# Ledger of designs, part 67: designed miniproteins, single chains, continued (2)

Each design is a single chain, and the fold is of that chain. pLDDT is the mean over its residues in the fold that is shown.

## One batch from the design tools (miniprotein)

Design m6306
Fold by ESMFold2-Fast:
Parts: sequence; C-alpha cells; structure tokens
Structure m6306 (fold): chain A 83 residues (1-83)
Amino acid sequence: SIRDQAQQLSQQSSQLADDSTDPQNRTISYYISGASYQLSQGQYDRAQQLLDQARQILDQSPNPSPDIVQLYNQTYRLLQQSQ
C-alpha cells in the first residue's frame, strides 16, 4: 500500500539523516523523512510542503548525494500517485 511504502521511505530517510556527516544532506534527509511520514498519515498538503523545503536545499547543493536524490524522487512519485 501507499502507506506501507511511505513508512519504509520515512525509515530510510531518517536513517540516511542519522548517517550523514554533511549538514545539508542531513537536513534534506530529515525533510524527506518528515514528508514520507506525513504521506503515511494521509497528510498530502503537509507532505508537499516538506518536500518543497527539501527541494529548495537540494537545488542549492552543488553536489547532492545520489541516495538523497533517489529518496526525494521516490517520495515525490509516491505523493503524486496518492493525489
């Protein structure tokens, strides 16, 4: 289900945040984790707001982590499927 996928993405993003030594990567991962959590709760507008904040920081990063970009894209696609 979308809820189960969102919960998994939230756990993965939270773990990536904890493992990240770069402050920007850590912050982006926390926003993605928060967005995935809100998505798992059916809070689509809040999930979108958190993803928008993650995107702003990601766009300002000169060399974003591929893992973070992948998690952002997976969370964004899942949100789009949820409508």
Scores: mean pLDDT 85

Design m6307
Fold by ESMFold2-Fast:
Parts: C-alpha cells; structure tokens; sequence
Structure m6307 (fold): chain A 101 residues (1-101)
C-alpha cells in the first residue's frame, strides 16, 4: 500500500539521520571538527537526493544513493581513526535502511 511505502521511507530516513547524529557526535568527541562538518554537508546533500529519488519512485536510485553515502561515510571514519564499532554501526544501519526501503 502507498501508506506502508511512506511509513517504510520514514523509518529508513530515521535510521540514516540517527546514524549521522552518532557519527557527528563521535567525530566531535575525537576533536575532528572538519570531518564532522564534512559528514553534515554529505548528509544534507544525500538526504535531498534521496527525497527526490523517493518522490519519483526510483527505488533503485534511492538504494544506490544509500550505498554511496555509506561508502563515503566509512571513508571519512577510517581517515579519522574512528573506532571499528562506529564503522560497524554505519554498515548495519545502511543495510537496514536499504532492506526497509
């Protein structure tokens, strides 16, 4: 149903937004202010593109955007020596968002 699809999109977005918050807080805790800003900018761009893809019912593009976002986010985390547990969280939440969508 259309209502179920909308609800699934909202759940996927909530997972991604929560993941961004956790990543930004961890980067700030580690004193990586520039990396935290890069994550915020990346998330704003990605979420805008995700909204447009979803409105067009382009679910393949939406999943591709989430995969690209995950890859870019993990790259930032690795460059900044963030704990493996945070990288694992990003991977798990990205997978959950794609599976729900």
Amino acid sequence: SEKEKEFNYVKAMMILMGTVQDVVLELKRLGKEEAAERVVELSQKTFKQLSEAWKKEDFEKAKELIRQFEEELIKILKENNVPQSMIDLVKQNGKKAIEIL
Scores: mean pLDDT 88

Design m6308
Fold by ESMFold2-Fast:
Structure m6308 (fold): chain A 73 residues (1-73)
Amino acid sequence: KDQEINDLLSETARRLRELGASPEQVARAVSIIQRAVETGDLEAGKERIRALPLSEEAKEVALEALERGVKLA
């Protein structure tokens, strides 16, 4: 469980970096996903990801990871 979530977050951070997200943007996205996993608040997590200054492709990656993370928890 925890290992699968950690692996998901690490892979998501890697994919966001490959899409040109800055270290600060990656950290914000990962933090939002971790919070949603802890609280189960998927909709709040989605709104926070959509508000980030990420490319559309990076937002899709982060939203997919958010949904998977909450399901794994």
Scores: mean pLDDT 83

Design m6309
Fold by ESMFold2-Fast:
Structure m6309 (fold): chain A 81 residues (1-81)
Amino acid sequence: SEALAKAREAIAKAQEALKAGKYVEAAKAGLEAAEAGLRAVREATTAEEVARAVGLALAGIGLALEAALKDPAAAPIAAAA
């Protein structure tokens, strides 16, 4: 699904931003992944699709929280995830 693809892309972007020390950008990408993952849950028609979508949403939230722990400026963005 398009939402699943966007979630995967956003997770990759968040991971690259974390490696680069761009914590605000990492938190924004983590939030994008969480939002796309939640959209994918709404579009899911099978239990397997729900599990994949939930996994991506949780990964996005985790990346945003990791960024917030490293840079307090990322905290308001992580709180939105």
Scores: mean pLDDT 82

Design m6310
Fold by ESMFold2-Fast:
Structure m6310 (fold): chain A 68 residues (1-68)
Amino acid sequence: SEMERALEAIRESEEKDKPTVEEFYEENRPLLSEEELELVERAWEKGPLAALLTLAVLLAIRREKAEK
């Protein structure tokens, strides 16, 4: 569940002294197209939570299409 993973990354980032949200983003960044990266970058203007949720939604859409 992409949304569950995004929420866990946020919680871990708060619990630990390291930016787990950034880890989640960097792990999945290579899977995104240029247009999808632009969406995530615009979400970063609203904060890391918005960026991570946008990333999770994009990944969920990709998986939905792959499973058909």
Scores: mean pLDDT 67

Design m6311
Fold by ESMFold2-Fast:
Structure m6311 (fold): chain A 85 residues (1-85)
Amino acid sequence: TPPKRVGVVADDDPEVRERNLERVREALDRGESSVLAPEDIRELAERLLELALQLMSSGQSIITVNSREEAESAVRLLERRLAER
C-alpha cells in the first residue's frame, strides 16, 4: 500500500510537490480540509488533518498513513498529545 500524506506537500518529486502544495493551499484558502488518502478512510484522514493542524506549532508538517489501522492509531496518538497540553 503506497504511503498517504495528510494536509502537506509530498517530497517525492519537485513537480508533484508544487502541484500538491498548490492544491493544499487552494483548499485551505477556501476553508477546506485537504487530504491524500483513499475515500474509504477519508473521515479518519480529515480528523487526522484537523489534529495535525492544531499541533503544527510543534513543527510537525507531514503525516503519512498507509492503512486504516495506522490512521486510527495516529488519531488516538495525536488526541493524546493534544489532551496533554
Scores: mean pLDDT 52

Design m6312
Fold by ESMFold2-Fast:
Structure m6312 (fold): chain A 82 residues (1-82)
Amino acid sequence: MKTVVKEVKAAKSESAEEINKKILEVIKEILEENPDYELEHVLVTADGKIIYDSSKPGAEPEISLEEAKGKTLTVTVVLKPK
């Protein structure tokens, strides 16, 4: 497996939808840079609190995207070989 970590700045003026779009673009870029790999796991955190965890679909986040505004988000992508 391969782990890639990227930071995303969530500006205070951005909507939750705009922040989500930036997260999705970062994930797309990681996948495009790693064509021999497929997505295994995504973890999005801010200040050590979970916003999204792909291993727990439907789980309530520890911090919402609205609460994450003005913070740096850490996007952790775990990739497995195809």
Scores: mean pLDDT 82

Design m6313
Fold by ESMFold2-Fast:
Structure m6313 (fold): chain A 96 residues (1-96)
Amino acid sequence: GLDAEARELIEELKKTTDDEKLLALGERLLELGRQGADVALLLEAAEVLLEKAKTKEVLELALELAREALKRATTLHEILRAIALILEAIGKLLEL
């Protein structure tokens, strides 16, 4: 299902530092998120992308993943985590 594919893509995301691969994996994860993949997986994907991001494009994708997670978040923990990731992404974008 969506969550199984998202978990597999996140494991690939953790193993790569290639910007083109980070973008391709992140874009697919965002699509899965929009289709209903678990909020916790979107938050993990956003966190990994933020940690590995070297370009504006990867930072913007991490921001979009965190925003999608916030939109679908139902617990205070998920909401606060999404907000923290959004603020971190914006902060990094402003430093570019």
Scores: mean pLDDT 90

Design m6314
Fold by ESMFold2-Fast:
Structure m6314 (fold): chain A 81 residues (1-81)
Amino acid sequence: SLAEIRARLDTIARIAVKELVEGSTDPRLVDLLVDYVRRKRLDAEAFLALLEEEIASVAAENPEAAKKGREALRVLRERLA
């Protein structure tokens, strides 16, 4: 579940997710999150679903951040496939 994935994120991963959702374009965030999912053996589809939900939650208030987040999510999907 999304709640289970959220509970499994450590401080560094939570900060990286927050930065991605807020529209950061730092490519190191994608690298960090790909490595994190693989090292922690997280369900990649569940993690991507969590990011999609978090991005969608800010889309109405900050469409530019949501646009950047969706682009990062696309790259994450490609790298985790």
Scores: mean pLDDT 82

Design m6315
Fold by ESMFold2-Fast:
Parts: C-alpha cells; sequence; structure tokens
Structure m6315 (fold): chain A 73 residues (1-73)
C-alpha cells in the first residue's frame, strides 16, 4: 500500500511511528513547520525531520524527508 506522510513538525515523529507500527511503506515524508522567523522554522523542522528519519531507519529502511516552511498567517 502506497503511503505518503505529511504532518506538522510537532506530531511528525508520532505519525511516523504509527506508520511503522502499522507496516505501511512510504517513499516520502514532509514535515510542515511555521514560526515567526524562517531560521526558527527551519531549526524546528530539521529537529522533527531528523526524528522521522531515525524512526524509519530503525524500522529497516530510509525515507526522504522534506521540510516545508509555511508562511505565517
Amino acid sequence: MEVELTAPADVAPEAAQRLVDGGAKIGKATVEVSAPSREEALRRGQEAADKVKEIFKKAGYEVEVEIRVLPPP
């Protein structure tokens, strides 16, 4: 079954773990992040992306993780 993960940075690691626990295969994960500054957004997104990569790596495969910075409202 083809699955693509797109989740906010705060919940992305938990979502990745649920996919692994469910046996889902994904080709790509996108971490969405919004913060007052672009640098802060990239920092938070990178932290979440690293956690997502480690979760899939521990499950025995690598996934490409992208950080999507959302404009502030």
Scores: mean pLDDT 78

Design m6316
Fold by ESMFold2-Fast:
Structure m6316 (fold): chain A 78 residues (1-78)
Amino acid sequence: MRSLLELIKSLTTPEERQRFIELVQQELGVPEEQAQELLDNPTPAAVTRLVNHAMTEQGLSPEEIAEALRRIVDTLNS
């Protein structure tokens, strides 16, 4: 999982931040509140909490989460 925190830190406009929230909701099934927490506090611990939520509450595997995060990064870099 390359540079998710650096990507999040680069999201400075409301429009970029909203796109991130939408992609996280679509790809990981986490609630908007959880995605917003990661945007407000972009730390390795916050990423771990989001990953754990996706695994325990949404039933995603680590492999599914890794692929979803790659799609989010690729989409935001387009």
Scores: mean pLDDT 76

Design m6317
Fold by ESMFold2-Fast:
Structure m6317 (fold): chain A 64 residues (1-64)
Amino acid sequence: MQLTNEQGRRLHRALVERAGMSPEEAEEVVVTLQTRGAEAAIALIERRFGEEAGRIAEEIIASL
């Protein structure tokens, strides 16, 4: 999935603020979304941070 620089910054900020990720963890999610797509990014989040964090991330991505 191709994000603009502004969309990438908004996603990173929202993941840190709403999903409780570190800036480094949020950056890994943004890169995964851009290189492997939304499903891979959500699966990464669910595996590391749980289903609730994955649900929050899915909502954030859908609002971009």
Scores: mean pLDDT 80

Design m6318
Fold by ESMFold2-Fast:
Structure m6318 (fold): chain A 85 residues (1-85)
Amino acid sequence: SMNDTLIRTVEIITNNGIYARKNKNGPLLSSTAKTLQGLADYLKSQGLDDLAEMVEELRRLLLDPNSTEEEIREKTNRIIEMIRS
């Protein structure tokens, strides 16, 4: 389904961002953040404003060096729950 595709997409992007952070790969982290911005813009264009705002929050957490992997995964889980609801 479209929702299953969106869930899988969010999981893949999150894992890429976490991987980039762990490996101190700035270019990959920047690219991942741009992908999340594009996803948020797409969701907003579909009228999914609340979901788009949560994706933007995930983007900010990935770019924040003080954020933890646990906080990033918790935000991702909340996004997935909203998609499923």
Scores: mean pLDDT 90

Design m6319
Fold by ESMFold2-Fast:
Structure m6319 (fold): chain A 74 residues (1-74)
Amino acid sequence: MLSPEERRRLRREAAIRVARAVWEKLEAQGETDTEARNTRIAEAVRRVIELLDEALARGEDPEEVLKEFIEELE
């Protein structure tokens, strides 16, 4: 089982990866509204953290869950 420190690191890394993926997607779609982009990024980050916490509670692979979440953003 992951330590609290390892869980914090995982959440941070997931947040960065998801934020980047959402930013790149919105840029590709021509979204130039900074507030709209920030809102979408914040919502995606919150969602992935919830999914990772649920996956860890169920003993699922958090890397697989993160990969699936990023693919859903496409």
Scores: mean pLDDT 79

Design m6320
Fold by ESMFold2-Fast:
Structure m6320 (fold): chain A 83 residues (1-83)
Amino acid sequence: AQGALDGIQYGQKAYQAKTPEDAVSYAQKAADAAKASGTIGGGSGAGLAYMGISVGKLAGNPAEGGRLGGKGAAIGAQAGLEE
C-alpha cells in the first residue's frame, strides 16, 4: 500500500516539477515506488515512467519525459491500489 501511495505522490510532484532535474528525480522515485508496490498497475506504471525518462533524454526534452513518466507511474500506482 505505501509503495502505491508514494508512487502517486512522487508522480504528481514530477508532473508539477519546474526543472528537468526535479521532473526526472521525482519520476524515478515514482517509478521505483510503483514497482515496489508489487501490483500489476504499479509495474505497468513504473515501466511507462522508465520509458518516458529514457525517451525524454534521447529526444533532448528530459523535463517532458520526466513529467509524463511521473504521471504514468501515478496512474499505474492508483490502479494498483484498486487491485
Scores: mean pLDDT 82

Design m6321
Fold by ESMFold2-Fast:
Structure m6321 (fold): chain A 96 residues (1-96)
Amino acid sequence: MEEKKKKLEELIKQVETLLDGIRAASAAHDRAGVLALTEQVKKILEEAIEITDDPEFKQLLREAIYQLDLFEKYLLPPSFIADLVEEALRLLKEYV
């Protein structure tokens, strides 16, 4: 379980960095940059689902991925994506 916790902590740090990048890209009105960073966040959340044994945490992570997926489908403003990623980061920190 040491490897599991270590990997989840690593993923938390990656999401923190990506969130800062998403906020910067959003402020610059760089939608393409926000999309690229959001895809990286989704992949990290998918890895967290595979690592965790907590069914509640898995469900919350799946919901977070679904909300991020809506960005591409419904062209949501970049600021909403920053809020969604911040929520996902909060979940990761709560369960790790």
Scores: mean pLDDT 82

Design m6322
Fold by ESMFold2-Fast:
Structure m6322 (fold): chain A 113 residues (1-113)
Amino acid sequence: SEEVRKMQNRFNQIVEEQYKLFVEEASKAKSDEEYLDIVKKAFDKLIEQVQAAFPPELAARLAEVVKEVQDELIKKLKEAIEKGASKQELSRLVDQAFIELRKRAGELIREYA
């Protein structure tokens, strides 16, 4: 439906905004610990914005998806850092997580309507 598409677009706009803020903050990180904290902060802000932008039942389910993607990303980043991964490789893992988030959220919003 058109309403589903509008809700999916709203979610994608929130994600795009937080991704851009993340990229700006992450460029200033001086340590792997600081980088991980910036990733956590970006996903926490996503949860907050989702809770403000969507009906409570949908917001709760979307927040769970955001948290699951966050937990998996942090795990992958820690493993990559331990193996001496480049900043470019860490960035790719973050990009893949944001793609997965948009996909899962889009499917959830479709099922909700």
Scores: mean pLDDT 89

Design m6323
Fold by ESMFold2-Fast:
Structure m6323 (fold): chain A 84 residues (1-84)
Amino acid sequence: MSSDEEILAYADRALEAVEAADSLEEAKEAITAVLREALEAGLDVRRVARAIADRLVPLLQEKFGLSDEEAVKLVEEAEREALA
C-alpha cells in the first residue's frame, strides 16, 4: 500500500466515524483518534489532516451546521490534540 493510499484510508475512516458521531465533541474525538492512529502508523499527520478536512468539511457543515471556517478549525484542533 502506498503512503497516499494509506492517507486516503485514514481519511475514509474519519469520515465513517464522524457520520456515526452524535455531537461535535464526539466528531472531534473521532478525528483526533484517527489522526493518532495515523501518527502511530508512521504517516505524515498533516497530510492526513488535510485529506480529512477535504472530505469532512462538507459533512460537518451539513450534519452540525458549521461554517467553512468552523469545520476547518475543528480538524486543525483535532490535529493539534493528536500531536500533543
Scores: mean pLDDT 82

Design m6324
Fold by ESMFold2-Fast:
Structure m6324 (fold): chain A 62 residues (1-62)
Amino acid sequence: MSEELKKLLEELKQGREENRDNPVRAVAYHEGLKKALELAKEGKEEEAIKEARRFLDMAKSL
């Protein structure tokens, strides 16, 4: 796993933990983390990075 993907996964995980008081935002971070991890497990690292960034942007807008 690349440093870029590790950093994005850590940011999604942190966002989920820090936003427990905003369940809609917390769910967006959680779904992003799940999807990125699933794609990484399948060897689709570039897609994992794209999905991680997409959910991170979405969660920040909520």
Scores: mean pLDDT 83

Design m6325
Fold by ESMFold2-Fast:
Structure m6325 (fold): chain A 64 residues (1-64)
Amino acid sequence: SPTAEQVLAIADEIQKIIDSGPKSDEELEKEAKKLAEKYPEFSYEFIMDMLKIGQKYVEKLEKE
């Protein structure tokens, strides 16, 4: 299981990726692959889902 420090570290990196601006699916796939290699305790699918969910929420807020 991931440690609390690993959870906070990956959450911070995901937030920075989302905060850097909207990305294509191909760009998100590249970022998710990099994070999965850096944090092998987390699955690629989990990281990809977090990136997609985060980006959709930011896009929704921008339209309100």
Scores: mean pLDDT 80

Design m6326
Fold by ESMFold2-Fast:
Structure m6326 (fold): chain A 55 residues (1-55)
Amino acid sequence: SPEEEAALRAEAEAWRDRTLAFVRKQFPDMPEERLAELEAQLRKAADSWVADRLA
């Protein structure tokens, strides 16, 4: 349902944000380009997780 999809996407987004915050804290000197790559990878992982849960 649209409500279930929205809830799953919100959860996935929260997970992504927490993971990025953790990485930034652990690796404060990480280059911006690497952070952008990681963010893109986490976004794809979040999308895949939501798709899997909706199947």
Scores: mean pLDDT 83

Design m6327
Fold by ESMFold2-Fast:
Structure m6327 (fold): chain A 102 residues (1-102)
Amino acid sequence: SSELKTLEDILSKLDEVAKLVAERTMEGYQQALSLLQEIKRQARSLDTPEAAAIVGEVENLIALLQKVIAEGRLTTREEILINMHLMAASAEVLVYIRRLER
């Protein structure tokens, strides 16, 4: 289905966000933020309650990365929160995929 393809693409992009954040560079954070904005638009286009859960986690990641970029630094606490919300977003995508595989 078109929904399944979109969710698989979102999952791939979330993995790329994790890699960009792990670079610990300002360029990596800016690229990760742009990618999260794209993920948010893709998830919102699905217009489902399941997609709304993904959007919520992505919005938390956007807010955290905007703060990191504005402050010019990544704290240990912010890194933990980013990793937590990345795992949560991926889990929500996987739950949605499983519901579509019936």
Scores: mean pLDDT 90

Design m6328
Fold by ESMFold2-Fast:
Structure m6328 (fold): chain A 82 residues (1-82)
Amino acid sequence: SAEEEENEKVEEEIEELLKKGDFEKALELAGEYLLKQHPQLSQSLVDRWKELLLKKKNGEISEEEARAENERLAAEVRKALA
């Protein structure tokens, strides 16, 4: 159906953003997409992203730790879309 084709397009766009390393845009788009289908998962991902940004701003985590957390969030997004 048209809805299935549209959903597939959104999933492809998210994966392209993840491959480019644009985690901010990928998580924003995934959050909007997942909110319709998996609102609890979407909220969890947004909360984890906000916590990561806060810890980074406060100097509570290293660049290496922040990168690892971004990769974990990306893996959770990919798993949710699979």
Scores: mean pLDDT 72

Design m6329
Fold by ESMFold2-Fast:
Structure m6329 (fold): chain A 60 residues (1-60)
Amino acid sequence: MSLEEQAEQVLDQVIDYYKTKFGKDPEVDGITIIVGNEKFVATTREELLEQLKKILELLS
């Protein structure tokens, strides 16, 4: 299974999480993801996907 495929699956989960938690679409409001000592900021879907790929590499 490729990292890209896994990132796409996680992307849907992250979007659902932020919509549920904040009542906002992360693609519009921008989001900040904190994993340990890493901080990732994303505004667009493409940026969010890139950040998720990087996070998955750090966690793997």
Scores: mean pLDDT 65

Design m6330
Fold by ESMFold2-Fast:
Structure m6330 (fold): chain A 93 residues (1-93)
Amino acid sequence: KYEEELKELLKEAEALAAELSKKAPETKEVLDAGLAKIRKLIEEKDLVEAARQLVALAKFALFVAKLNNIPLTERLEELLKRAEELLKKLEEE
């Protein structure tokens, strides 16, 4: 259940990171590394840490989007909200 939800959030994060990197190419290495780490944590079944890393990545991406006036803030705020809600559910189990 939560693994599939986390994978769907990762897919949205990958799409948003790709769009952000087109407008802020200096972020590409950091975003790609963060996404790779989250994928590895999911493969290792460390879903709590994967969700924490996704929250951290979403916060970073949102900060960059706001700083550079990139029109992704609404989608990134939704991603962050969903990732934080998922992390809370995982920590409560």
Scores: mean pLDDT 86

Design m6331
Fold by ESMFold2-Fast:
Structure m6331 (fold): chain A 94 residues (1-94)
Amino acid sequence: TEEKFQAIKERLMTELDFPEASATLLAQQMIAAGVTDEQFDAFIADYQRQRAELRQAAARAGLSDRLIALMLEGSRSGGGRAAALEAEIAALLA
């Protein structure tokens, strides 16, 4: 439903720092797939855990100060730079 779509979209943006465009597409896919509230809560928790693990792995690998700083900025900013930061991190890892 439209109400469920907006709720999922908002949580993707606020809890995972997804930009609006990405949150919109993923929310549409989740609604189409019939994702339950419990499944969505599990997805949020797993995604947050995976991001924290990636950040720790980067630090342990001795990656550049800039890459570590970008990962930490993304986790602290809680906001609309998430896609840009992920793209910049991906470019630095390539």
Scores: mean pLDDT 69

Design m6332
Fold by ESMFold2-Fast:
Structure m6332 (fold): chain A 62 residues (1-62)
Amino acid sequence: GPALSPEEAELRRRALVLHHGQGLSYAEVGEALGISRATARRRVRTAIDQARAEGHLPQLEA
């Protein structure tokens, strides 16, 4: 796949933890990370898809 920057990887990880671990909405994740709701939603969904493919999603702690 395409190279993922360390910054983008970290933002995806934070977005996933905030949404899945802490139960924040996409709007709240966007506000916490200083990004738009649409960008937060895209990052969360991409992170969930990646974590699911890698078998990591069920191991995330709240």
Scores: mean pLDDT 72

Design m6333
Fold by ESMFold2-Fast:
Structure m6333 (fold): chain A 110 residues (1-110)
Amino acid sequence: MDAAAARRVQSVAAELVEQGRYDEAEKRVLELLKEVAGLSEEEARELIERARAVAEEMIARWREEGVADPALVAGVYGMALGALVAGEEPVISDDAAGRPEIEARPAPAA
């Protein structure tokens, strides 16, 4: 999948989640994954659920560190979804300061 499609999906998802419009984010991302990325409904729903799972894990780690910024939630969800759309695996890693972040890695060979 091309990088422009991945960036578009990431941007739209992050914007709607930041606004608290979670149902609209899911619906709009599903439409974009099907129309722009050519995915089936099942494949699109699987990517959305995987992105949500990664975002929820990151949010839990940020809460342990005392961070409660809703914009971080939106950014994390968008980054996880963008990585998955690009065919990469979103993983939670620590930055040089020991803070959790989303890292896009090549998907493991099946």
Scores: mean pLDDT 70

Design m6334
Fold by ESMFold2-Fast:
Structure m6334 (fold): chain A 73 residues (1-73)
Amino acid sequence: AEEALAAGKAGDPAHVDRLIELAFSPDPEVQAAAVASLIHVGDPRARPAVIEALKRATPEQLELIKKYLDELA
């Protein structure tokens, strides 16, 4: 979670590749933080991964993503 949030705040293209990996983490906290960070960065390379993660997200995961988006704002 901390790694994903730090990468999102940095906005570095190199960190986007790492965030895409973390968006498929089996840990729901890490997954939510990574997806929120990818949305915050807004890199078009990440758009397919974000869409896929959002389609598979439970209502609880969507609330976690909102929480992390708020923390990034």
Scores: mean pLDDT 73

Design m6335
Fold by ESMFold2-Fast:
Structure m6335 (fold): chain A 71 residues (1-71)
Amino acid sequence: VEEENRRGVLRLAAGIAEKLGMPDVAKKLREAATGPVSEEAFEYARKAVSAWNQGKLDEAKKYLEKAAEAI
C-alpha cells in the first residue's frame, strides 16, 4: 500500500532524527506519519534514511530538516 509505505519511511526517518539529537524534527516527522504524506517530504525522508545507512551523518541531518520543512 503506497500510503503505508510513505508513512513507514517517515517513521524510520523520525527514529534516525531522534538518534541524531533532532527531537523537534523527529516529532514533526512522526506526527506527519499519522496522516497524508507529501511527495517532497517522502523523498527527503528517503534520502535521509539512505544517507544514515551509508554513515553520512551530516547529509542525513540535512535531509531530515528538509523533510520536516516539506510537511
Scores: mean pLDDT 83

Design m6336
Fold by ESMFold2-Fast:
Structure m6336 (fold): chain A 65 residues (1-65)
Amino acid sequence: MSPHENLALVAEAAKAAGASHEQVLAVLRELADRGLATILSSDGEVVQLTPEGAAALPPLLAAAS
């Protein structure tokens, strides 16, 4: 996936899960700790997701919300 498309995917998954900005950032940090994402901005707005990270993001956001 392209890095720029990952922002839209993160935003859509967060909206679907009803997740706050803090919950989204926490989930992105968990994915980064697992090697499934790279956070390029301190607020989590710019991220690089692996395909595995992109697949894991929606269920983790739902669990966090």
Scores: mean pLDDT 72

Design m6337
Fold by ESMFold2-Fast:
Structure m6337 (fold): chain A 91 residues (1-91)
Amino acid sequence: KLKEIAEQLRQLAEEALLNPPAPNPEGQQIVQLLLQAADYAEAGNLEEAKKAIQQAIDLLRQAQAKFGVRPQAQALLARLEQILEEVEKLL
């Protein structure tokens, strides 16, 4: 379960790097938060993983309000909210 969550977060980070959900620097900050969340999830540090995912969601929402909505940003947001629910179930 933890490895699966980490793998999903890394895949989302790779996709966000190739297809940015927001302009830089916010786009790069979102990628960094997803990679940090993946590392925390793999280590079993679910509280820190949850915080990193929540920061990514908050930054993504702020970027959408500021720069407009990108389809890839909406898809990423929905996936992050699902992963956040799975992390909360494991706490």
Scores: mean pLDDT 85

Design m6338
Fold by ESMFold2-Fast:
Structure m6338 (fold): chain A 65 residues (1-65)
Amino acid sequence: AALYRVTALEDVTLVGDPVIHLKKGETLIATDVRFTSEGFVVFRDVETGRVHRASASKVEVERIA
């Protein structure tokens, strides 16, 4: 699967179970990245296997592999 780096451009809440609060500049590695028509990005955290949703305007998503 393609791997992506998700970087917080500002303090952002990743909605999911668990809810995760990223501070500006924090990163995680994700797979299964999808952008929604409502302005959200949905992705799976590679470390935890958990799916999260975040405001697409508050994160940078860069393909790394």
Scores: mean pLDDT 88

Design m6339
Fold by ESMFold2-Fast:
Structure m6339 (fold): chain A 72 residues (1-72)
Amino acid sequence: AKEAKAEAPVLKKEWSDEEKGEIAAEHVRKTVLETKNKDAAAKILAYIAKTLSDEEYNKAVAAALEAIKEVE
């Protein structure tokens, strides 16, 4: 079943850290808005924590929290 939508964002090696962070934050936000599922957001945030800096991770967390407020 293809219901997960908890897929990690595809980050290209040639992108800057700022571009990767922006794409990751947008991916988390869209996942929360489309699925209304906090667990899906948590899985994506765990992936971001492994691949991006703390600064970009904090931006993604902020985007996820904002999206959660929009769906509640």
Scores: mean pLDDT 72

Design m6340
Fold by ESMFold2-Fast:
Structure m6340 (fold): chain A 65 residues (1-65)
Amino acid sequence: SKIEEVKKERDAKLAEVAETTNAQMDALAAAGDLAGAKKVFADARAQREAIEAETNKRIKEIKEE
């Protein structure tokens, strides 16, 4: 279904955010960069919220068809 495809796209995007965030956090932890770690965490949160908002919007549009 279209809804299942949208959910798979969401899951793929969230996995990409997690992979990128984990790599950046590992590098920052090795450097002891607490300020950098806070920024990376905030950016990852914003990206996740944007992905969820877009997913919810697409599902709503599909239901209104």
Scores: mean pLDDT 85

Design m6341
Fold by ESMFold2-Fast:
Structure m6341 (fold): chain A 78 residues (1-78)
Amino acid sequence: MKEALEFGMKVYREEYRKLLSEGYSPEEAERKALEIASRTVSEKFGLDPEEMKEEIRRREEELSRRLLEEARRRQRES
């Protein structure tokens, strides 16, 4: 599970950056990247793609929230 999730997160981040550079909106890029990453990891590890999509999304949201909190702390200190 952990290895599959880490691989999925790596694929998600790579695809998300690629889609953004191609001119997709952040919302569209997120949806497409999650779909690609969840299917890729599901096929490689034999896991449910919908379950992997939710796990990847949850982990990325948690990381994003943590980074946002750190950025807000720096802005308040500035």
Scores: mean pLDDT 77

